# Designed miniproteins, single chains, continued (3), part 91

Each design is a single chain, and the fold is of that chain. pLDDT is the mean over its residues in the fold that is shown.

## One batch from the design tools (miniprotein)

Design m11349
Fold by ESMFold2-Fast:
Structure m11349 (fold): chain A 100 residues (1-100)
Amino acid sequence: MLSVYLEKGLYEGEAGTTLTIKVKIVSDKAGTYQVTVELTNLETGETWSDSKTVEVKPDEYVDIEVTLPAEPGVYRMKVTVTNLETGETATAYGKLIVKG
């Protein structure tokens, strides 16, 4: 069983800067995981995504660096974690406020 949790439900940052997001991966399996962060502007519908491959011990927090969009606004943050050996996925959602 795979579950993912964000440390916060709401994130804030300045446009174009880097934000570190803590992602808790709850799994009975150590191994190689892909973490994908997708940001969707709620006003325009534009999306930005980045992914990182991480080696995870069971029930570990992973720090994910995200470069924030240049456009200020309110974004939906979607974090998807995939076990690359099994194909099992889990998703968590958060809100991001990008300040200009």
Scores: mean pLDDT 82

Design m11350
Fold by ESMFold2-Fast:
Structure m11350 (fold): chain A 64 residues (1-64)
Amino acid sequence: SELEKLILEHAKQLAEAYARAKTGATEVTVEQVDENTLKVTASDGKTTHVFEFDLKTLTFTQLS
């Protein structure tokens, strides 16, 4: 549905903003890896941080 697409688009934007705020990284990529999971990679050129965002529970988890 149009609403589901809009929710996903905003979820990706929130995930990117969270990763930037949390890490100070200038390069952030957001990828949907399954139905309920976004993978967020944030890099400052020296260190890469990886987060997972669960679309069902609205939870961010730092993986590295």
Scores: mean pLDDT 83

Design m11351
Fold by ESMFold2-Fast:
Structure m11351 (fold): chain A 56 residues (1-56)
Amino acid sequence: SEEEELRRLFEEMIERLRRKMEAELGPKTAQRAVEVLRQQFEDMVAQGRSLEQIRG
């Protein structure tokens, strides 16, 4: 499924980004950035489903 593939890619991206940000900006800043990105991803998934229901 497309959603499972997107989640897999997102988790890979988030893990790499978290390591980079921890090294450069510290763990608190990295954790906040990861939380924002996770919320954005969940919002996109939810909106995608809603749009499919309205248009389909």
Scores: mean pLDDT 77

Design m11352
Fold by ESMFold2-Fast:
Structure m11352 (fold): chain A 69 residues (1-69)
Amino acid sequence: SMEEVLEEIRKIGEEAIEAIKKGDWEKVEELQRRLLEIYLEHADDEEVRELLNEIGRKIREEIEKVKKE
């Protein structure tokens, strides 16, 4: 269901942020690939696109923060 897809995106986002904080870049790449797969499968769904954009922004911000410090 779409509700399950949205919950999976949120979960992957949280795991990605934790992996970034721990410097586990292999895990970050794995999780970003999973988000890309969801994007490709659900590109026509507005709610999925909006959530993926929000999570993607948070991931980029955390990566930038770690890289500058």
Scores: mean pLDDT 84

Design m11353
Fold by ESMFold2-Fast:
Structure m11353 (fold): chain A 73 residues (1-73)
Amino acid sequence: MAELEELTEKAAEYAAKAAEAYAKGDLKKAEEYNKKAEELLAKALKLAEPLGKAKEVLEKVIKAAKEAYEKAK
C-alpha cells in the first residue's frame, strides 16, 4: 500500500498548504494548492475505496487542512 500512503500524505500536505493560504488571504495560492490536493485525493480515494479505507483517507486530509488553517490564523 505504499502508493495509497504516499498519495494520502501528499494530498494532506497540499490541503494544509491550501488552508494556510486561505487563512492568510492568498486566494491564488490557495486555489493552486487545493487543485493539487483534489487531484491527489481523487487518486488516493480510487485506491482506498476497494479497501474500505476511503473514510480514513478523507479524515486524514481534512484534519491536516483544519490544523493548518487554525495554526495560520
Scores: mean pLDDT 81

Design m11354
Fold by ESMFold2-Fast:
Structure m11354 (fold): chain A 62 residues (1-62)
Amino acid sequence: SKEAEIVERITAIHKRARTVEEKRIATEYATKAFKYLAAGDVEKAEKVVEEGEKKIEELRRA
């Protein structure tokens, strides 16, 4: 399901987080995504996960 895919992506973000800052970002975006999933807003949860993935990628390039 779409919800399961989002949960897997959140897990992947946490697994890839290495630094304290990356872990902070992972936790922030995971928390937001889970709130949207709990509300049934799968589209917003997916967008939040995409934003979190992008922010961690940007941190790794900086």
Scores: mean pLDDT 82

Design m11355
Fold by ESMFold2-Fast:
Structure m11355 (fold): chain A 79 residues (1-79)
Amino acid sequence: MSDFAKGNQALLEGKYEEAAKLYEEEIKKNPKNFKALLNLALAYAALGKNDEAIEYAEKALEIEPDNLAARSLIEELRK
């Protein structure tokens, strides 16, 4: 929980590189944490790492296929 909470705070502060590292640590501990996968995708998108952002958004959709935020992110980045 602490790495996920810290990642969320870093993301809100625009510290995208730090947020990505914290979410990666969370995913190592809890690989099916949907919100960590989605937020890692958002952090990568903010860093311009669109391929990595799509990869993690797709992993999030494997857990919650109906999630509109993950679907919207993939659609936006696949232009």
Scores: mean pLDDT 85

Design m11356
Fold by ESMFold2-Fast:
Structure m11356 (fold): chain A 82 residues (1-82)
Amino acid sequence: GPLVTITFDDGSTATIDAETGEVLEGIELPDELKNLAIRLGEAARNNREGFEASNGVTKVDDTTYTTEIEYKGKKATITVEF
């Protein structure tokens, strides 16, 4: 299933299995960021053809999308991989 990776500006990362909601690797995430990652993964699974248009993400390649966020003054990049 789709993987969601969050990369912070300090180089810290966390990878979530969006099918299970399990954090597979990296740092502990705040619930708000974990929930955002899960929701993006669910949107990608449920509407793959419309995912870019409906979720404000940028297509990187045929299976990868990315977006940038700010959370409580910290910058992070979210990558969704199909």
Scores: mean pLDDT 73

Design m11357
Fold by ESMFold2-Fast:
Parts: structure tokens; sequence; C-alpha cells
Structure m11357 (fold): chain A 68 residues (1-68)
């Protein structure tokens, strides 16, 4: 659901905020890990998982832009 996706995005932001010294590579790795866990829990298709990877990367990129 949109609410579940909103929760996933919020969890990624909370982790990024908790780890301000992480490299972009580490931030992408976290985002991928959170998406993988969410996809497994919700039995998502490959296409849905790929969409979430794209969204998670945008979250990281937006976080990086705010810190520049």
Amino acid sequence: SMADMSRLIQEIYDELKAHPDWSKEEQYALAKKKVDEFAKKNNLSKEEKEFLYKMAKLVVDHWQAKRA
C-alpha cells in the first residue's frame, strides 16, 4: 500500500539521519537492504522490487542534495 511505502521511505530517512557520516555507497547499501527486507516481507514481484530500488535511490540522492 502507499502507507507501507511511506513507512519504508521514512525508515530509510531515519537511518540516514542517524548516520550522517555514511558515504553515498553505504547509504545506497542501506536503502537496498531496506527494500530487500520489505520485498521479502510483502512477497513483491521483481518489477515491484525494481521500482522500490529506484525510489530508494531517489530518497538517498535527495538526502545527499540537502547536505550539500
Scores: mean pLDDT 81

Design m11358
Fold by ESMFold2-Fast:
Structure m11358 (fold): chain A 70 residues (1-70)
Amino acid sequence: AKEKAEEFVKNAIAAAEAYLAGDLEKAEEHDEKAVKLGQELAADPENQAIAKEALAKAVEAVKKLLKEAE
């Protein structure tokens, strides 16, 4: 569960970084992987707390990247 949550956060950040770099294909690839990992985490009720924390970390990291790019 923890490894999947870490991979989710990494892919969400990588997607945002690729999007900011103008590499839309790479951004979509990482976003697709993040979505799949997020869905797998959310599907297990025992992992809901881990999934929620991972989502919060990903959102905060992406917001920081977007704010620095403005």
Scores: mean pLDDT 77

Design m11359
Fold by ESMFold2-Fast:
Structure m11359 (fold): chain A 92 residues (1-92)
Amino acid sequence: SQELRNDGYSAASATKAEGGKASAEAKGDTLTMTGEKAGPAGSIALSGVGATAMLLGGDGKGKTEGDTDTLTLSGLGEDNAQAAAEGFREGR
């Protein structure tokens, strides 16, 4: 999905702009995106990816532990998971 690709790019880019580190791991239809020291803009952008995933019929779960924000996307199919991962990699 172009929407997930664009949102992934925005999340990684926002995290980088705040001086944080962005990473993504894909496994089948599940994608985990991590923003270490993402800052407010990175955290908001990651939340946006989760919202887009839910609108596309998938599931997005966010978690914050210390200075690290993690978003897990599932149920979107491998193509949508890959689109989000590619956007995230391009934006970091």
Scores: mean pLDDT 75

Design m11360
Fold by ESMFold2-Fast:
Structure m11360 (fold): chain A 88 residues (1-88)
Amino acid sequence: SVVDQFLEYIKEKFNLSDEEVEILRRSILPDQPLTGLPLILQGKSGDFFGFEEYRLYNNAIKVLNDKGVTEEQKKELVQVYEKLLEQS
């Protein structure tokens, strides 16, 4: 899936553990047309999410911040995700 390709890309680029990848995966709801991860990477949070989605997205933000992913790198990740969507 596009999600799996994107998570593998992030894992390799930022040297994420399997546990950290799982936290990011949980921020992406498999049955929703919009994923939380692209919204997180665009700095969009809070007002768009129910309580459970907000909690999962905040956990994903923490993982990226703890790994030192910058706001500029997050913008680059959005572009990578959009390109993967266009190729599927």
Scores: mean pLDDT 69

Design m11361
Fold by ESMFold2-Fast:
Structure m11361 (fold): chain A 81 residues (1-81)
Amino acid sequence: MKQEIEELDKELRKETGKALLVAYNRGDGELARKVVKLATEGKEYLDLARKYYEEGDIEKAQKYLEEAKKLLKKIRELAKE
């Protein structure tokens, strides 16, 4: 699980950067705000997943990891525009 959390964190940063570059190239402030909001929420879920993993609550850690994965998917879709 720790490796999955760290890999997802890395992918979230990478895909957020790509989506923001798309937004800047298009002059799309709405897209940029949406990407920032999704990235912030994703980081919060990753922090919760890490916290619960360290506390030994694997079920909660997995739940928050899944929420972060959903947000990453949304960011990836925005980056493909």
Scores: mean pLDDT 84

Design m11362
Fold by ESMFold2-Fast:
Structure m11362 (fold): chain A 70 residues (1-70)
Amino acid sequence: LLEEGLKKYEEGNYDEAEKIFTKAAEEGDLRAKLELLRLRKDIALERNDDQTVLILDKEIEEVEKEIEEE
């Protein structure tokens, strides 16, 4: 699932990537949750939504720390 989602993300198919990452994250995959947040950040960057980017950066840092602690 994670690798399939990453492929969709690289292809610019953000809708499909979000669905795949969301499913994997719901199953407890912290790496998929991280990629989902990164995907959302990329979308926010394309929209020039600086406020959302700042929020997502903080959430990404929290998930990265959680992964490191495992």
Scores: mean pLDDT 79

Design m11363
Fold by ESMFold2-Fast:
Structure m11363 (fold): chain A 63 residues (1-63)
Amino acid sequence: MALELARETARRIVEQVGIENLDPEAAVDEAGRALKQAGLSLSREEIREAVTEAAREVAEEQR
């Protein structure tokens, strides 16, 4: 589903740049592009929420 791909892409971005260097707007733009390439779409607001949730999960799980 579209939200799953958005969260997966967001998590990858957070892992690559680190939470301290995360730009949420840049992450939203990249996740939105990934969704478009897969033929899926979500609102910018939904993608932003997915990015925020992914960042929190990475901070909490770290494994």
Scores: mean pLDDT 76

Design m11364
Fold by ESMFold2-Fast:
Order: C-alpha cells, then structure tokens, then sequence
Structure m11364 (fold): chain A 62 residues (1-62)
C-alpha cells in the first residue's frame, strides 16, 4: 500500500512537469515560483514542495 506522502510527492512532481512543458517561455525562477505557490495553496507538504521545486528547476535548466 502506497503511503499518501509518496502519492503527494508524485502529484507535486507531475504538476511541475506539466507547468514547465505548457510554459516554455517562462524563466526557471518563474516556473519554480508558480509551482511552489500552487502547491502551498493546495495544502501540499514542504517535503513535496521541495521535490517539485527541484524538479521544476531541473526541467527548466535543460
């Protein structure tokens, strides 16, 4: 049985991936900021937010 924290982290990373792909003109900093703001607004944990933030930066930096 998957822990909710693992599911939350996966969802956070998925959101970061989708946002980065739909907004290729946004800077890495802007994508990271939007990901963090949306996840905080929707009650995600700081752990999930940090993972999504790192993933968003990695995607935007490539």
Amino acid sequence: MVDWEEVEEALAILYATVLAHLNPDLSPEEIEKQVREWLKKNGFSEEAIKLAEEHARELAER
Scores: mean pLDDT 76

Design m11365
Fold by ESMFold2-Fast:
Structure m11365 (fold): chain A 78 residues (1-78)
Amino acid sequence: VEEKLKEFERLAREIGRAIRAYEEGDPEARKRLEEAVKRLSELMDEASAARLREAVANGDFEAVERIVVEGYLRLAEQ
């Protein structure tokens, strides 16, 4: 459980950094964001993972942050 929480936190930080880089015009930031989201999705239930991917595809970074926080709290309760 603790190892999964650490990995989740690491990927959540990578998503935050990738979003910032994307907003600053880094051409590789989208690829990094999508890869981090893919890896984080493997630590979530399918419904939450689908919502996360949709939020990223729509550029809704506020929804991305909310979904990531919800996923972390669900994982921490296990």
Scores: mean pLDDT 80

Design m11366
Fold by ESMFold2-Fast:
Structure m11366 (fold): chain A 56 residues (1-56)
Amino acid sequence: SEGLEEAERRGQAYAPALQEINKLIEEGDREGAIELLKRLGGDEAEAQATVDLLVS
């Protein structure tokens, strides 16, 4: 169940930052949005894929 609890914590950790990420995307600051996601997850490839998904 540690895996389940880790998934819940990550979901909650992304939730408060998601509003700021969306603002950066609307402002055209994709690099800022990617940097925020990297700070939360540490993986640039996943951050870029996530930003692309949010923009589409």
Scores: mean pLDDT 69

Design m11367
Fold by ESMFold2-Fast:
Structure m11367 (fold): chain A 69 residues (1-69)
Amino acid sequence: SHMEALKEKRDKLLEELGKKTKEYQERMAAMDSAGAPPAERVKFRKEMMEELVPLALELSRINQQIKAG
């Protein structure tokens, strides 16, 4: 069903977002421990935002569709 497909897509996005968020948090902690320079931190933050923001927006869209259906 349409609702089952939306819930499956939501669950996959939640898993992917959770995994990627954890990976980025661990990499950020490693950079902090290593004393990474500001330029490297700025680049990392940009990469993180470019990957995580689209996933979060898609998750929000699916959640709205599930709530409306």
Scores: mean pLDDT 86

Design m11368
Fold by ESMFold2-Fast:
Structure m11368 (fold): chain A 66 residues (1-66)
Amino acid sequence: MDEEIKKLREELRKRLKEIAKETEEKIKKMKELGKSDKEIMEVKRKASDEINALSAAFAEEIAKIK
């Protein structure tokens, strides 16, 4: 059980790093294109929502193991 939870946490961390990296690249590109702070904030909000949804999904999987 603990080993499965550890694997799920590692998978979550990996996916979170992936989302963060993609979001940083997207924001950098938007800044280079002269996009507004408002548009950049929307991208950050979307990334935050994706992170929260992913974390919730993994929490549900972990709860099923208990």
Scores: mean pLDDT 81

Design m11369
Fold by ESMFold2-Fast:
Structure m11369 (fold): chain A 50 residues (1-50)
Amino acid sequence: MDPEKIRALGKAAPRLLASPLTVEEKQRLAGEILNAPTPEEAERIAASIP
């Protein structure tokens, strides 16, 4: 696992916890961050969390 993607997920964690999304949607977003093709894309996905 890419350390930069782990950092992006860590940055997203407070937003995911506060988000009104379902547990399944939060898990999907976390997976998308970790499986993003680049660290920049992972950060973009993290930033898009409502």
Scores: mean pLDDT 75

Design m11370
Fold by ESMFold2-Fast:
Structure m11370 (fold): chain A 87 residues (1-87)
Amino acid sequence: SAEIEELIKKGEEAEAKGDYVTAGKYYLKAGQLALKQGKPDLAFDLFRKAEIAYHKAILAGKATKEDIEQNMELGVRALERAVESVV
């Protein structure tokens, strides 16, 4: 999907600028869209990229663990729903 590729590109551009919070948000959105399109492997990779970006934000003092946990909950819940939908 061109939309997923655009979101990944925006995430990579934000990460290159050290804006890890914005990068994490784009990867999370891309992962959720990949999941809706029936691409769970791509969604998993994108949620992992979001987690890594958010972890870098915390280490850089740009975000708290609590702020990141709230954003990550959306990705984790989307993955849980995908697993449940296969059963």
Scores: mean pLDDT 76

Design m11371
Fold by ESMFold2-Fast:
Structure m11371 (fold): chain A 63 residues (1-63)
Amino acid sequence: LAEVYRKEAEEYEAKGDIASAKFYYGLAYAAEGDYEKALEYFTEAEKLGHKKAKGAKEELEKM
């Protein structure tokens, strides 16, 4: 699963959609259990305007 999210992130990065790329890197790290890095990437995605990043951060904080 983490590998799938990483590939999605790389594809978005190649397309210039940096907000979505950072969001999917966050999902990849969360799937690996690295919640600190996941939160970092979700925070960056939120700053870039990714509408789902805030919800993802809140979901991690509930765990």
Scores: mean pLDDT 80

Design m11372
Fold by ESMFold2-Fast:
Structure m11372 (fold): chain A 95 residues (1-95)
Amino acid sequence: NELTKESLRLAIEQLKRAAEILKEKGLEEEAEKILELAEEAERAIEEGDYEKAFELLDEAIKLAEEANKKLGGDLEIGIEIGMALLNLGLARLLS
């Protein structure tokens, strides 16, 4: 489903934005891991493995939430995580 693929790609884009903000704030290791998971999820989508994409994005979101807690809850990062959760949920509904 094209809408499922689009929603997953939007979640990936939001997680990449969260990772860039984390990197700017000195959490380079956490940011790098989130980016690795996002790239792996993009690969899974290209291969039609949506189950793997969901698993990888769940892991990336958990890492982003943990990293944001270390910063005391950055609002911009929180918004990107929230939008990623929304798009991931939409992708699941459309699957």
Scores: mean pLDDT 88

Design m11373
Fold by ESMFold2-Fast:
Structure m11373 (fold): chain A 68 residues (1-68)
Amino acid sequence: SSRSSRDPLPLIRALADAGHLEDARRMAEEVIERDPENAEMLRLLGEILARLGREEEAREYFRKAEEA
């Protein structure tokens, strides 16, 4: 078992690109719960939410990403 933390961003982006938006959203939310100032992940969650049609929530996460 690997002890090092893995960057989940490439996996979450790949899931989103494949259309697995709900799985991508859940993983991004888990990362943000542990690292709420992760600007790259906040922006990616915004992109996922926009693709899910949750545009108001997406806008809020884009704003948080810019502030992080």
Scores: mean pLDDT 80

Design m11374
Fold by ESMFold2-Fast:
Structure m11374 (fold): chain A 56 residues (1-56)
Amino acid sequence: GKKEKIEELRKKLEELQREGTLAAVLGDEEKLKELQEEIKKLKEELKKLGASDSEI
């Protein structure tokens, strides 16, 4: 159902955010830009499924 799909997308979002933190520490601006675009897409999908915006 929707809840299982939301949980899967949230796990993927968390993984990308971890990678973003690492890229920021390493100063990899190109990687950060790519990760920000992927994160934005996942947040849009989560919003379509009715997930809370509590993930920043």
Scores: mean pLDDT 77

Design m11376
Fold by ESMFold2-Fast:
Order: structure tokens, then C-alpha cells, then sequence
Structure m11376 (fold): chain A 85 residues (1-85)
């Protein structure tokens, strides 16, 4: 379970980082280097949260959610993040 939770947590964080990097590239193209730097810093902070997200997913399994349900929720979240771009 923990290994799968870590994999799912990395996927969530990577989707968030990709979204932030896309926004940073748009800010750079618009000449806003300060906004681009702030967005990249948010991406760096998000990467530090992988262990925290993994623990949250493990806790959901302990509380009775199936791994299949958690994977479905993760996929829905990633799709929502990508749609917000």
C-alpha cells in the first residue's frame, strides 16, 4: 500500500508542478519574470509535499477506502488540474 501511495502522491505533485511550469512559461512569454519565479518556487514547495500526500493516501486506506477508489480520486484530481490550464 505505501509504495502505491508514494507512486500516486508523486503523480499528483508532478501534475501540479507541470501546471505551475506551464503558467510560469506563459508569464515569461508576457515579460513577467517575477511572476514566473514565484510560480517556479511554488512548484519547488509542492515537490517537498510528496511524503505528506503519500501519508494522506495511506491514512485513507486505513480508514476503509479501497486502493481502487483512491486511484480513481487521484486520476480525477489530475484531470481537474490539467483542465484548469
Amino acid sequence: VRKRAEELARRVVEAEVRALEAKAAEAEAAGDAEAAAKLRKLGEEARKRVPEVAEELVELVKRGESLEEIEAQVEAYIAKVEAAL
Scores: mean pLDDT 78

Design m11377
Fold by ESMFold2-Fast:
Formats: sequence, C-alpha cells, structure tokens
Structure m11377 (fold): chain A 56 residues (1-56)
Amino acid sequence: GADEEAARRAVGEAQAHLAAGDLAGARAALERGLAAVRDPAARAGLRTALAELERA
C-alpha cells in the first residue's frame, strides 16, 4: 500500500545518503518517512532502521 511504498522510499533515500557519507541526511530521510507513514508495521520498520543508524 501507500505506507509501504513511503517506507521503502524513505529507506532508499537513507541508503543513498549513507553511500554519500551523509549520516545526517540518512537520519532526516527516515524521520520524514515516520512523519508520512501511519501503518504500525511500516512505522516499526522505519524505527528499527533509525535505531540501527543511531547505533552506527
């Protein structure tokens, strides 16, 4: 659905930022995804990705 697409887009944007060495951009992309997505499963995936980034 739309929420799963938005979550995948946010993860893709975060990965592109990480490939460029932009950790702040990666975090911002995941946070924008969380702001746009309401589905609990999609939100859980984004929160997990953000937590992994915070530990790196």
Scores: mean pLDDT 84

Design m11378
Fold by ESMFold2-Fast:
Structure m11378 (fold): chain A 79 residues (1-79)
Amino acid sequence: SAEELAARARELAERALEYYEKAKAAEAAGDAAAAVGYTIAAIGDLLEAVNLAAKAGDEEALAAAQAAAKEAGLDIKPL
């Protein structure tokens, strides 16, 4: 259970960073709608990743999720 939550948190953090790269690429291309869509998707994944890592009690997974959030310009704390 905790292992599954930590694994899911890592997957979501990785996917969020991919979405943020896509958001930056869309913004550079002048596609504001795509940029907003990817940004919302990334924020959602980062929030879930931080909360799942916290529920897992996995300090390493939590630190990784928070580092991913900071790379995206966000300061996210567990609920």
Scores: mean pLDDT 85

Design m11379
Fold by ESMFold2-Fast:
Structure m11379 (fold): chain A 58 residues (1-58)
Amino acid sequence: GELEKKALEALGDLLSKKGDEILNLSEEALKKELKELGLSDDEINIALELVDKLKKMK
């Protein structure tokens, strides 16, 4: 959906700027970074779920 699209776009931008370091951020630090990009709470929650899923796949 649109929320997922925005979350993926923001995560892609952060990965481009900070690299794999973003995967090592705490949930609190990641929330702060996403909030600075102007994401809503709903979009932040989706982004956190995506990062958690990626961490579990590795």
Scores: mean pLDDT 77

Design m11380
Fold by ESMFold2-Fast:
Structure m11380 (fold): chain A 72 residues (1-72)
Amino acid sequence: AAMPGVELNEEELEELEKEAKEIEKEIAAEPDFDKRLQKVLEWYKKLAKKLGWSEAAVKERIAAFEERKKEL
């Protein structure tokens, strides 16, 4: 990867937040619960690639999301 574990500047953080907001809208518009989960997982995988997260860190984030889902 071109930028593993990069330090993001304010513009890059704003762009990621904007992308996250668009993904959140797509998730809200999806009536199928399983498809919504898949979109969240794909977003986390994209973030992992951009931020240089390990596979272990991605799995930990997914596990935390699944636990939060059980509370809803």
Scores: mean pLDDT 66

Design m11381
Fold by ESMFold2-Fast:
Structure m11381 (fold): chain A 69 residues (1-69)
Amino acid sequence: AKPAAQLYGTPAPAEGTTWSDEQLARLRERARRMAEAAHEGWEKGKTPEEAARLAGEAGLRERRRLDEE
């Protein structure tokens, strides 16, 4: 077994609760956009703190996109 992905990137569902494929896909999409923003920040020579801020802004932007649908 390799539970590392659950510990380091996949939130565990609450005991007795299962995540739907749609809910899991939305979480993965948001995480991917945040990772892309952090990576872009580092590629541009941003500090780790600034890269983390960019990731947070990307996550907020994805939430707003879903609210507009």
Scores: mean pLDDT 66

Design m11382
Fold by ESMFold2-Fast:
Structure m11382 (fold): chain A 82 residues (1-82)
Amino acid sequence: SSMEFLEKFKKHFEKKLAEVDELVKQGRLDEAKRELEIEIGLARIVRGVAKLIGDDEMAKEADEFIERLEAKLKEVEELMKK
């Protein structure tokens, strides 16, 4: 069901955000940035598909993850400047 896909989608991005936080703690900023860029791309694809098929709940969750991933990318890029 779409609700089962939504739950898997949310678990995927929560796991990836946790993995990025661990990379940042280890000073692996290039890897953290690479992972974030990949995951932002994936979330944008999911958002586009959700909008195309009229899945408003999936589109909303994708928008929320895009915002969180982009905020984390900005934090990583600022750390790379130091």
Scores: mean pLDDT 88

Design m11383
Fold by ESMFold2-Fast:
Structure m11383 (fold): chain A 55 residues (1-55)
Amino acid sequence: SAERERLLEEMRELRARAPPELARAIDGYIQLAEKEQASVEELRALLETVRELLA
């Protein structure tokens, strides 16, 4: 879906600027999104958590 694609792109952007430890965790979230194993709501919650950790 368009929403899933948007969240995936935001995850990739955060991954690019994240420290190595957090970048590994984000890689896992991207993999879940690509395999459609995580819901859009779950991806949104994970994205918000990552944003807070980077703030």
Scores: mean pLDDT 78

Design m11384
Fold by ESMFold2-Fast:
Structure m11384 (fold): chain A 110 residues (1-110)
Amino acid sequence: MVTFPVPEVSRTLNGKGNLIQGSLADLLLIALSTGEKLRELARQYGLAMAAGDTEAAREYAKEILELLVKEGIVTPEGAESFIRALEEEGAEGTLTLSKPLELVPADAIG
């Protein structure tokens, strides 16, 4: 399991276990289920994080967020707030989803 440099990942689920607020790590799971373009960006983000290239990871995160806004998964205001948090070193952001999303098990993605 690739551990992100954020020591504490927080997310909010509703009573059905659907994601309503999540970290960037939770967005990677959504990206893997949302088309080939988002999967490729999630892959490149993961590689940048594994290499310790936080600048490249930040740029891929912005691209992922822009596509999630276009797909209607994330609100534009929520995406801007998260980008601002990423620009502040050590800031840990949560991202509010426009609709509750089920966390898809790895078995359903593969």
Scores: mean pLDDT 61

Design m11385
Fold by ESMFold2-Fast:
Structure m11385 (fold): chain A 83 residues (1-83)
Amino acid sequence: MKKRELIEKARKAYDEGNIAEAVRLVMEALGRPGLAERYSRIFKAMEEAATTEEERQAMRDIAKNFIDSVEKLLEEEEKKKKL
């Protein structure tokens, strides 16, 4: 699957509230499929451990920053390749 398609799927999963899947897809987009499963399990455990709304929001913010950072890296790679 192309890196851009993985990021688009990650954003959709995040919007649907599936944070673990969003992080898994982001790790695959970075070319690290072995880390994808590990990070997915970590975020799932964090979600299950979150007992307050502040903890849940912090987890979502971390996932969003991760997706945004990878998307920016892919945009920079694409710009270099087009020139």
Scores: mean pLDDT 76

Design m11386
Fold by ESMFold2-Fast:
Structure m11386 (fold): chain A 65 residues (1-65)
Amino acid sequence: SAMEEERLRKARGMAESLIQTMLSLSPDEQKKLLEQFREILRKMGLSDATVEKIIAEIEKKIAAA
């Protein structure tokens, strides 16, 4: 639905901003921030599968930086 597409777009925009912040943080701080971000995505109404996919995309981009 258009509402789910909008939520996903917003979530990916937030993830991009988060990646920029996380590149300046220690690995322990990154883990804490990722856990907080999981809760934010869940509160937005995204499925657990979609949340974990977005988190995996963030982790992959950080590891490649």
Scores: mean pLDDT 83

